# Designed miniproteins, single chains, continued (5), part 35

Each design is a single chain, and the fold is of that chain. pLDDT is the mean over its residues in the fold that is shown.

## One batch from the design tools (miniprotein)

Design m17268
Fold by ESMFold2-Fast:
Order: sequence, then structure tokens, then C-alpha cells
Structure m17268 (fold): chain A 58 residues (1-58)
Amino acid sequence: ISEEEAQELLREIKKNLKDDDKASKAKELLKSHGVELPIIDDNETVKEAMKKLNEYAK
């Protein structure tokens, strides 16, 4: 996933979404773009998804 794509995804997620919805949408979008997420509990996977998305957006 490119930095530009990650920034676009973050902008989309920050619109009109609740914090829980933002994290879940980030997980789905990263997976659809072929970004591998660590195999851990769902809550931790969601946190890692947001962390990775922020890292790609830099």
C-alpha cells in the first residue's frame, strides 16, 4: 500500500465515523489492499491495523 493510498484511507475513515467503526473500517481496507495483519485477538488486530495505516500515511 502506498503512502498516498494510506492517507486517502485515513481521510475516509476520519469522516463521520465513530472510533470503533474507524478501527474496523481500517482493518477491512488494509486487508482489501493486501496488507498482512498480525494473527492476534480481534481487539489487538484492530489496534495494529490503525497503527499500520498511520505508519503508511507518513
Scores: mean pLDDT 66

Design m17269
Fold by ESMFold2-Fast:
Structure m17269 (fold): chain A 69 residues (1-69)
Amino acid sequence: MVEGFRKNVESAVKMGISVQDIAQMYGAYFDSRGLKESAKELYELAKDPNATVDDVVAAFKKALEEEKK
């Protein structure tokens, strides 16, 4: 699952979508689901010009753990 997400993020970047825009999209998605901590981390990545695919994947993994609670 996480590896599939990484490939989706990498594919989006290759199509011209920035890592920051991907982080913003997933941040808004998790925010709408009530996953406030995960949304906050993704919004911070969306503002970080040095954010990497690994950072977004790590935040996504954390969101999956938060959703279990």
Scores: mean pLDDT 80

Design m17270
Fold by ESMFold2-Fast:
Structure m17270 (fold): chain A 70 residues (1-70)
Amino acid sequence: MAEEFYERAKAAVDAAKNAQEALDRLKPILEEAQKKLDELAKVDFEKAKKELGELQKGLAPLAEEIAKMA
């Protein structure tokens, strides 16, 4: 029984230490990844915005026709 408690305590301490180290390392990486993602979003957003505008113009006549049939 004492051996099991010792092993569990040691595992818990080791896990907590590893988790804290991982979180500490992830924080700056996540911040840098966020910047890259934001830059990528800008490029995709501009294209997506143009596509959405064109689709909305195409869908407007269809939506109007559906509304008339309702």
Scores: mean pLDDT 64

Design m17271
Fold by ESMFold2-Fast:
Structure m17271 (fold): chain A 70 residues (1-70)
Amino acid sequence: DFEAARRAQEESRRLVDKAIEAAKNGDWETAREYAERAAEVIGSMVPGPENAEIARRSFLEEALKRAEEA
């Protein structure tokens, strides 16, 4: 369902924004938690467990990098 995928992307984006905000406040544990949740949402949209894990991990690494740069 394309609409479900769109909602998942919007939710993931909101979670990344929360991770960045937590990182700006020095709350690295909360930032990591939100980044992990965002990555799980992205992974859930990818068919196949191997590809889903690759997508989740890549997204998590990028989200954490963005939070650290904030």
Scores: mean pLDDT 82

Design m17272
Fold by ESMFold2-Fast:
Structure m17272 (fold): chain A 57 residues (1-57)
Amino acid sequence: AGYDALLAALEARLRALGVSEAEIEQWLEALRTMRERFGRSLAELEAWVANRLALVE
């Protein structure tokens, strides 16, 4: 639930910032990889998203 909400919120935010669909998919794929391959917690994924968004806003 929280993970799916995080992906949806990130996608919406990046679209609002005018980021390309290709770059949005790269961000979403990075989050999926972090969760599935590295077992990152939701809190760690939320922190990663916040840090990355701070670099592009």
Scores: mean pLDDT 78

Design m17274
Fold by ESMFold2-Fast:
Structure m17274 (fold): chain A 95 residues (1-95)
Amino acid sequence: DKEKQEALEKYKRLEELYKKLPEESKEKIEEIAREAQKLIDEGKYIEALELAIEKLKELKEEAEKEGDKDLVEFTELYIEILEELKQKLEEEKKK
């Protein structure tokens, strides 16, 4: 229950941050999601997470250069969530 509640609070925070982003930033995030979805459709879940993490790191670096604090915070939190999900999927494959 506690882990599930902590995950839910992170997802709620991510949604709140997303709503504050400019339209251009939202479009870039949606493009990353579309690229990852193509790999998911092929059953390549870990590869999809790795692609999304890499693209979000690139977007974070761009946001830092532009001084977009909301986009930096959003990308940092989203990367953390995806890295945690990737770790769990890799652990399940080892069992």
Scores: mean pLDDT 82

Design m17275
Fold by ESMFold2-Fast:
Structure m17275 (fold): chain A 59 residues (1-59)
Amino acid sequence: MSADELEVERLVFEGQRYLSLGDYEKAKALFEEALSLDPDNERAKRGLELAEHSQKLQE
């Protein structure tokens, strides 16, 4: 499933970009979508955890 692999990599890359921009809600959504396609993707898991932690710090 080469198309799914490419889509997961794209979603992870975009999620990391939005993390860098401070858009944690957008980053979280992108990482969650990547995990829906590849639940074992470590980069997406790490990114989601970081986005959630960063949002919590805004409280």
Scores: mean pLDDT 80

Design m17276
Fold by ESMFold2-Fast:
Structure m17276 (fold): chain A 58 residues (1-58)
Amino acid sequence: SARDLILRAIALKLRAIGLEIDLELANRVDDAVRQEAARLYAEADALFAEADKLEALS
């Protein structure tokens, strides 16, 4: 369902935000962690887009 996609997207976005916060708290720069956060954001955005398509069909 669209709601399930939205909840999964939110979970991925929170995971990405958590990675960014951990880097800030540690006062670190880590390109691999930043790339992973970017991938999680992109996956979340794709799930939101899919949910929007399902809502538009309803």
Scores: mean pLDDT 83

Design m17277
Fold by ESMFold2-Fast:
Structure m17277 (fold): chain A 92 residues (1-92)
Amino acid sequence: VEEDFRKEAESIKKALEGTVKEMDELEKQLAENPDDRELREKLANTWVAAQILYSLLEIALGKEEAGKILKEMADKSTNPKVKERLKKLAEK
């Protein structure tokens, strides 16, 4: 792996970590307000962003290493729905 790919992967990883944290917060808010359409739309958009970032991470590091990183992020998540989604995404 080239040095430039390592720096790019690090930036993608940080962006993905931020997206996972946002998903945890949105799922928590949605659990308190299940009828909030705006929260559902934000969560859906954040999940799409997470999938795009994960695809970029797979391109940068390869599927096996990217999957390992995503599973580690899933384990650090505080929300069981977010954990399940991330683990399923890593197994694709």
Scores: mean pLDDT 81

Design m17278
Fold by ESMFold2-Fast:
Structure m17278 (fold): chain A 81 residues (1-81)
Amino acid sequence: SRARALIEELLEALRARDWARAEAVARELEALMAATPDLWERLEVAAEVHLEGARVAGVAEYSEEEREALLAALRAKAAEQ
């Protein structure tokens, strides 16, 4: 998926310690979340961006609603396991 490709680019940028590229890719992931018509897919993309953002402080930022949705999505994935 496009989200997976962007996550892969983000990881490569982080390994190369190219912070400018990592920020640009993270911004593209956030734009993808906003453009996604399927709510569940949006939540999964947001959760993936949040997890990768935790490795690089400041590259992923969310609204209050998106943060609550991320926590709900992560809880659902944890319950699935």
Scores: mean pLDDT 58

Design m17279
Fold by ESMFold2-Fast:
Structure m17279 (fold): chain A 70 residues (1-70)
Amino acid sequence: LEERIAALLEEARRAVLAGDAEAARRHLLEAGRLAVEKLREEGASEELLEEARRELERLAEELAERVAAA
């Protein structure tokens, strides 16, 4: 799982360097989804999981906007 998250983050990084806002957002969201699943498995509360999902979506949108603006 951690290796898969790392691989998706590397794909997101590559998309950022390529100026591909949609690919960067997609890969970051997928990596974050797996990270939230890992937190659930480790006993994180539903409130923390909901907050993590919300922050992830916000960060992914901010990343896409910054990449598109560059």
Scores: mean pLDDT 80

Design m17280
Fold by ESMFold2-Fast:
Structure m17280 (fold): chain A 87 residues (1-87)
Amino acid sequence: MASDEEIEAVVRGLFPHLSPESLAVLVAFFKEVARISREAREKNIPEEELRKRITEVGERAVAELRARGDEEAAALLESLTRFITRK
């Protein structure tokens, strides 16, 4: 499983054009997704419930980015959330 440091490095590498503040929101999103995935494995959470939890985390992060005025980062994270939760 990816460490917090690995998640931060990957996000910064993929999105070097984003502000540090918007990058922090994306990093927090991926750290939370990693935590939910770990909990799903530990508690035998069904795939549909896992997708729902990830979608809820993504929606909150998108709302935070939009509230900050970073519509580009918000649209990017919305697309990433849809990609992660696809069957």
Scores: mean pLDDT 78

Design m17281
Fold by ESMFold2-Fast:
Structure m17281 (fold): chain A 89 residues (1-89)
Amino acid sequence: MSLEEEIAASMALMGLSVAILKAEREGREELARRLRELREEFVRRVEAGDLEGAARVLEEAAELAERAGDEETAKLLRLNAENLRRLAE
C-alpha cells in the first residue's frame, strides 16, 4: 500500500468511526452495530488491497447514514469512497 492509499484509508476509517459514535450517542443501536460490521469489512478489504471493494463498503455506510438522516456523515463517506476509487485507478 502506498502512503497516499494509507492516508486515504485512515481518513475513511475515521469517517466510519465518527458515524458509529454519532449512532451510539443518538441511541441508534442497530445502526451502530451495522456500521461496526461495515467498518470491519472495510478494514478487511483494505488489507486485501481491494480499494474498489473498500469504496463500495463506504457507499453502503453512506446509504445507512443518509437513511438515518445524517446527510453530513453520508457526504463525508461518499467523498472518502471517491478518493479510494481514484487511487485504485
Scores: mean pLDDT 86

Design m17282
Fold by ESMFold2-Fast:
Structure m17282 (fold): chain A 102 residues (1-102)
Amino acid sequence: KEEEFQKEKERILRLAQRAARALMDGNVEEAIAHIKEIGELALKSKDPEVQRLAVGALIALQRLATELGHDEVAKAASEEIDKIVKERPELQPYVDALRAAA
């Protein structure tokens, strides 16, 4: 069970890295695809640490997309965060704290 959650965390980090690279390369479609997969993994996971990691990654990707002028990607990341918080409202204070720390 611990090994399953570690693989989930590794998957999220790998997707976040791929999304960031796609953003740097200007590949909007690939970045959005990876962002949506991170959101889906967060919604499927039963581990609060995996859920927080996914939310953190999405917030970081939203900021990066905004800084690079990729509004469509920033919107996609924001929409995935909203979906996660809707299903997991206990994560709202965590999201608010991460956004305030910018």
Scores: mean pLDDT 84

Design m17283
Fold by ESMFold2-Fast:
Structure m17283 (fold): chain A 61 residues (1-61)
Amino acid sequence: SAEEAAKKAAEAYRAGDTGAAVEYAGKALQILMEEGLSAEEAAKKIAEMSGDKRVGDFAAA
């Protein structure tokens, strides 16, 4: 799910695995956009679900 992917992105980022963090953030973005959200709205929701604003910023980049 998008929430699971967003949480995994935050966990990877805290562990210093930037590659995995970007991959999971991108996966969460794709799922939310497929559900009808815009890229901007999906990035905001990822930040909320992950509890880390930086993960939302990764998805928006």
Scores: mean pLDDT 76

Design m17284
Fold by ESMFold2-Fast:
Structure m17284 (fold): chain A 62 residues (1-62)
Amino acid sequence: MDEETLRQEVAVAMARMEAAVMRLAGASTEEIVEALRRRAEELEESLPEAARALREEAERLE
């Protein structure tokens, strides 16, 4: 596995962990979707595959 693939996978896992923590703290689905979309925008330039995966996850939650 190359280093770039690992970075993409770690970024997605971290974002999912943050979403899970938000849910435990009582965040709404709308807040979680917004957080995932913001994370995807932040990652779009450096980790485009992670950004795509997070956008797809946000779409599934709506």
Scores: mean pLDDT 80

Design m17285
Fold by ESMFold2-Fast:
Parts: structure tokens; C-alpha cells; sequence
Structure m17285 (fold): chain A 74 residues (1-74)
């Protein structure tokens, strides 16, 4: 459900804000599995991991919050 995916993306963003990368990645993967389009889910996971690897945590957090809003708008 879109609502559950949005909640998981928000929890992932909060985990990153707290420096808990492992917890954030777990929530991102779980949320992506709930998306109706698996290609978009995979692309989002890759983008978030890329931002984290480059230590662009603000960008990763923004991507996750945007994903939550987009899921609720669909």
C-alpha cells in the first residue's frame, strides 16, 4: 500500500538523520518492494545508496522524503 511505503521512506530518512545507515537501507528496500513499479523502486534504491556512498546524506534524505510525497500523491 502507498501509505505503508510512504511511512517506511519517512522512517528511512529519520534513520539517516540519526546516522543509522543500516536501518535506513533496510527501510528503503522494504518500501521499494511495496511500490507498484519495481523499476522505479530499484532506481530509487540505487540513487539513495549512491548518495550515501558519496557521503551526501542531505541528498539521500531529500530523495527519501520526496519518494514518500510522490507515493502519497499517486
Amino acid sequence: MAEKAAELFRKAAEALENGDIDTALRYVVEAAKLLPDPAKGVALVISVIGAIMEKRYDEAIALLRQAAEEVLAA
Scores: mean pLDDT 81

Design m17286
Fold by ESMFold2-Fast:
Structure m17286 (fold): chain A 77 residues (1-77)
Amino acid sequence: SLLEEAEEALRKKDLETAKKLLVEALEQLVGDNGAARAWILSEAGLTLRKGESLEEVLKDADEEQLRRLLEVLKRRL
């Protein structure tokens, strides 16, 4: 699954691959629903600003924030 691949990427410290996989998982869960995207990201301590893409939000995310996002997505998928 995308979440298992993201977890493996985080274990290997491959943050760029983890970011891509987490974006795909978010898109599968909520599609283009901006409110749902913002709410899920906020549970991981991330802020979605108007006009930002998921890739832009995750650009500066550290390993801890990516791990939090993975756990949020695991609970919802």
Scores: mean pLDDT 83

Design m17287
Fold by ESMFold2-Fast:
Structure m17287 (fold): chain A 60 residues (1-60)
Amino acid sequence: TAVEVLLYLGSLPLGTVVSVREIAEALGASQATVSRTLRSLERLGEVERVPGRGYRRVAP
């Protein structure tokens, strides 16, 4: 879920970039589910995409 993705990213040091695969493995979810969730969160301004690396939380 979106909450699980945000909690996982929040457990990491601020600015940490994680791949879709790493998040999927950490949460026991499919990469397709995580990818769709991250795209939704990116549109909401909660995460940002880092081209060629993955995603990170938007800093406060």
Scores: mean pLDDT 79

Design m17288
Fold by ESMFold2-Fast:
Structure m17288 (fold): chain A 78 residues (1-78)
Amino acid sequence: FIELDIDTPEEEILKLLEEVLEEAKKKGLLSEEGAKLAREMVEKQLEIIKLYKEGKIEEAKELQEENKDLPRKAEEAA
């Protein structure tokens, strides 16, 4: 049932991410705000990767420039 195709790789990755974030929260290594920002970062990175795979290099670079702010915000929230 689960598509292991490159068409929906983000779904599998997000599933794993949620498990990791939940574990980190339980151990007190990550705040709820930090977990939210981490999810946003991964989501944007998956979008960038998809653009690169499609050969849309210019669009990927533009999205990556906007995404530069998220790691800084996540670090400040942690």
Scores: mean pLDDT 68

Design m17289
Fold by ESMFold2-Fast:
Structure m17289 (fold): chain A 74 residues (1-74)
Amino acid sequence: EGLKLSLEELQRPLDLIREGARKGDEELIRKGIEEGERLLELASRVLPPEELEKLRKEFEEVLKEAEKIREEQE
């Protein structure tokens, strides 16, 4: 049974993180982080290290963007 992960599947949790940051909604940010981390965990089991690293970097960049937005909303 092949569950395949891609940047497209990661977009949903990334969008939740961005939306939560813009709204100042900690719950949305939390949900996006949890879903993203779950997807990365699944990816670590099926993807080559190089592809996994690309997904991790994308996720980390969005987290940093969200943190900056959150700070600017203060």
Scores: mean pLDDT 73

Design m17290
Fold by ESMFold2-Fast:
Structure m17290 (fold): chain A 55 residues (1-55)
Amino acid sequence: PVQVGMSLTDYFRDVLKLPGSDAELLAKVQSMQRDNGLLVDGVAGPETKALMERA
């Protein structure tokens, strides 16, 4: 299930089941946040989660 307040790396691991280290997941997240004009903070806020779910 999707959880509010989860870190972005936890979201990728527990919800999306993506492989990779914390550093790899964080780098991917920050890249996606930048490319979509979101604040680059590495945190799974509602906007970042919605973007991930729609991508």
Scores: mean pLDDT 61

Design m17291
Fold by ESMFold2-Fast:
Structure m17291 (fold): chain A 106 residues (1-106)
Amino acid sequence: RPLTPEEEKLVTLVNRAAQAIMDGDAEAARKAVDELVKVILESKDPELVRFGVRALLALQRLAESLGNTEAAKIFREGLDKLRTAFADDPERQAIVDEAVAEAEKA
């Protein structure tokens, strides 16, 4: 299935965030996370929300595996922003909870 324009934007932002982790650039990582969170919050598509949450979890895990604790904190704060925004949205909250549970299983 070809990616939607919104999914392509998320992939671009994920790649920028991964590059920022590899470069040790906390400011670039923060900007990428803020844009990722914004795209996820503006989407009405549950699949895009799921994709974005999984991407944030993967980036946090990547930062942790590389010992980049500052970048890992940035991605965790992005997830916390999504949880706060979805507090009154049971469907989107379930997407976050499921993605976190899947990441913990790995």
Scores: mean pLDDT 80

Design m17292
Fold by ESMFold2-Fast:
Structure m17292 (fold): chain A 70 residues (1-70)
Amino acid sequence: MKSSEEVKEELLKKIEELKKEVEEGADPVEKMKEALEEFLKYAPYLTDEQLEEVKKKMEEFAKIAEKILE
């Protein structure tokens, strides 16, 4: 079994990969939905501190998506 720290790191990596895909021309809405689904799926395995860190990463992704959508 993966530790909560490993789950957090994999989730952050997945969000970063989706963010990069959006920056390279992927649909921001579809990629944001995918990121949100992964976040909700793994959120129960995270500590409150880890959950807050992932939320900040999601907010960063949302801001980038909004800028691309103009």
Scores: mean pLDDT 79

Design m17293
Fold by ESMFold2-Fast:
Structure m17293 (fold): chain A 63 residues (1-63)
Amino acid sequence: DPEEVARAIREGRDVSRLVAHVLWAIGEGLEKGQLDLAVEMARAILAGDPERYREAWERFKAA
């Protein structure tokens, strides 16, 4: 759920869930040939940028 991830980023909480989501997104991106979008999602999470994450998620789901 992208809204739950965005909220976790915004609150600076639930590090284990954010790490799990980053690993999931990279794995999915690699398998679907959307690695660039998955990496962008991971970068947004690491940067603490929920809006950047939301934009990357929408592009990832559209692909």
Scores: mean pLDDT 71

Design m17294
Fold by ESMFold2-Fast:
Structure m17294 (fold): chain A 73 residues (1-73)
Amino acid sequence: MTPEERKYAILAEAQIGLARIRLYIMKKSGASEEEKLKALEEIEKKLEPILEKMSEEEQKRIREEIEKLREEA
């Protein structure tokens, strides 16, 4: 990985971590399924420009984590 790709990989990992915390808090507070899905869509939109700066392998890994979050929502 280039230093640039590594920076964006770290940023993507951080965003996924924050997403997991956000969804956990929403679940604990009794948020609806629609509210959780809307939050996931917002997170995915914010991640797209970061993913474009990453390697294909890292993009695939992060997209798999996003899919897991959608399944858990």
Scores: mean pLDDT 78

Design m17296
Fold by ESMFold2-Fast:
Structure m17296 (fold): chain A 70 residues (1-70)
Amino acid sequence: SSIEEEKKEAIEYVEKLIEEMKKDPRVSQSLIDKMEEILEEIKKAKTEEELLEAIKKFHEVLLEIEDELA
């Protein structure tokens, strides 16, 4: 099953992004908190559907970050 490998890659990517967000003073703590919540949802995902839902939320927060920085 590819889900365990996809999940690991998603976790590593989101953790790296959170660290980069914490270093950018333009990014609000609220958006960092939302991203940390998404990371926990990815970690607890047991199915491909649950993982895909968490990834969709991840992209939604990325759009919120772009809007805040624009």
Scores: mean pLDDT 83

Design m17297
Fold by ESMFold2-Fast:
Structure m17297 (fold): chain A 83 residues (1-83)
Amino acid sequence: SLEEARKLIEEARKALQNGDYEKAVELMEKALSILEKLPDNEETRKLKAEVYRLMAEAYEKLGDTDKARVYRAMAEFYGAELP
């Protein structure tokens, strides 16, 4: 559900704040799995953008700059308004 995805996103933000980057990635992967099963609409795209931004931050902190760059690009893609 969208509510479950939002809860996981909030938990991931707390994990990032506490320096628990691997836990943040795990929570974000769970959130993404839920979002991928939901209809593709503006709300789910916005949440996917947020998940990818948090994953980019976590991987940057873990020293995986290549993954951080990829997830940042995904966040920009899902966060863009359609023309």
Scores: mean pLDDT 82

Design m17298
Fold by ESMFold2-Fast:
Structure m17298 (fold): chain A 62 residues (1-62)
Amino acid sequence: SEELRRRAEELERGRRQTEEVGEQLSKESSPENAEKIRKVTEQAVERLTRRAEEARRRAEEL
């Protein structure tokens, strides 16, 4: 499915952007806030990665 393929690409872009923004914010934040930012960034990246992989798999089979 073209829509699922585009969705997977969108999620993958979101994952890369989330990683970049999280890295930048953690570098520019206080040490206490940097750890909090890293944790939420890791969780967001993990969720986006799983969703992107699932969407790609579905696109391949449809």
Scores: mean pLDDT 80

Design m17299
Fold by ESMFold2-Fast:
Structure m17299 (fold): chain A 71 residues (1-71)
Amino acid sequence: SNAEKLIKKADEYEKQGKLVEAARYYAIAGVTYLEEGNKELADKYFDRAIELLEKVNPEAAKQLKVVKDDL
């Protein structure tokens, strides 16, 4: 699926220490799962993106938390 491809890309960026790029792809995967009707996986990958963003960009993490809370 499109979400699985995005997760694979996120995992690769995370292995490279590119946490902003990894968080971005996890967040896009979350949106993709939500569009597929899978709220549980959407929440999981939004949480992963938030965790990574809190380490490097706390303001972006805060913004993503607001988006997740509206789901």
Scores: mean pLDDT 83

Design m17300
Fold by ESMFold2-Fast:
Structure m17300 (fold): chain A 73 residues (1-73)
Amino acid sequence: MEEEADEYYRKGKEAFLSGNYEEAIQYFEKAIELLPEDSPKAAEVYRLLAQAYTALGDYEKANEYGLKASYVK
């Protein structure tokens, strides 16, 4: 349900703001599984995943998630 997606998104953002990027990625990946494909939250989660991977130095995955965020209408 959207409530579960919101909970994972919130936990992911909390981990991201705390600098726990690996933990943030795990929560954001769970959130994206529960969100509708073309939702504004899905686009935001892809953006945050791209930023988290950039912070970890994984530029290839950062580029992949950045492109996914661009394709969500």
Scores: mean pLDDT 79

Design m17301
Fold by ESMFold2-Fast:
Structure m17301 (fold): chain A 81 residues (1-81)
Amino acid sequence: SSRLQEIFRLAGELSELIRNDPRVSEEEKEELARLLEQALRSSDPAERLALINRMLALIKERRPDAEEAIALAQRMRELVE
């Protein structure tokens, strides 16, 4: 599915931004990477949406100024039905 391919593309970009952000702790990077991996592995749209929402909430809570990361996560959420 082109939608699933776009989700994987956005996930790759988000993962790179998080990994390369010196203001995100290694523990926070691991937590966000785990949530992202679980979302990508899920075959259930409802589960994927819940995991993406959890990831987005954590980014907003800990890094509200990370506009690009927030935008990528929001776009991923919009693509999950």
Scores: mean pLDDT 82

Design m17302
Fold by ESMFold2-Fast:
Structure m17302 (fold): chain A 75 residues (1-75)
Amino acid sequence: SPLLERLAALIAEGEAALAQTTDEKLAARLATLIGDLRTLRDYMEAHPELEEALKGLADSLMTELRGLIEVDRQR
């Protein structure tokens, strides 16, 4: 699934940001959101019939993670 591939790629980017950040509050938010996205990815992989129903939630969480990664890039 292209969506599952994008989820996996973004989780990897988030994990890299988490490993490099020196901001403990940002690290906590990244860790929580990465955990939520991992849970969602695993659930969607187990239930491919629910991909369309979960797409909005996936898009929302992915947008939030991308925002946190961008904040981290600005130091």
Scores: mean pLDDT 84

Design m17303
Fold by ESMFold2-Fast:
Structure m17303 (fold): chain A 65 residues (1-65)
Amino acid sequence: MEEELRKKAIETARELLKKGVSPDEAVEAAQREAQKIALDKGYRAEVKVTIEGDEVKAEVKLYPL
């Protein structure tokens, strides 16, 4: 679950960057999307996405509701 959401957040951010979305907006959207997916599965997620140059990194922590 956490690893799956981490990969999903990275992919979402990369897709948005490809479309010309700013790094700050891409981070916010990717974090929100991952949080929503976790909530739909009965978890509260703490999601942090970081963009450093061309690298996208994500950390995800899940808590049962």
Scores: mean pLDDT 81

Design m17304
Fold by ESMFold2-Fast:
Structure m17304 (fold): chain A 67 residues (1-67)
Amino acid sequence: SKQEEANRLGRELIEAARAGDDERALELARKLYEITGPAGVLAAAHELEKLGRTAIARRIREFALSQ
């Protein structure tokens, strides 16, 4: 389902960002945006902010809001 795919992409995005792979995190954010629009991407950015990953969270938020 689209929801299962979105959940998987969100998890992979957070793991990539935690590993410091900003390019992979942004690629996953683009794929997530195709399914959820800004909603899923902004939710992932919020979770990254809670985890202290402020810089990549900001980049992902900027991506979502610039579409």
Scores: mean pLDDT 88

Design m17305
Fold by ESMFold2-Fast:
Structure m17305 (fold): chain A 61 residues (1-61)
Amino acid sequence: SKVDNLKALFEEVFADPRLSPEAALAVVRALIDHELAEGGISEAEAQELLAYAEELARRRP
């Protein structure tokens, strides 16, 4: 699904040691906003993806 594909991409973004947690979160939030604007995901899916991204950010030191 689109949501599963985005979650996989988010894991790659947050795994990049060159990005701070703040930078990684900014990147994935921009992706969520883009998909929401294009109608690729619903607002409920955007909220799920944002919660997932915030959880990934919390796992990084």
Scores: mean pLDDT 84

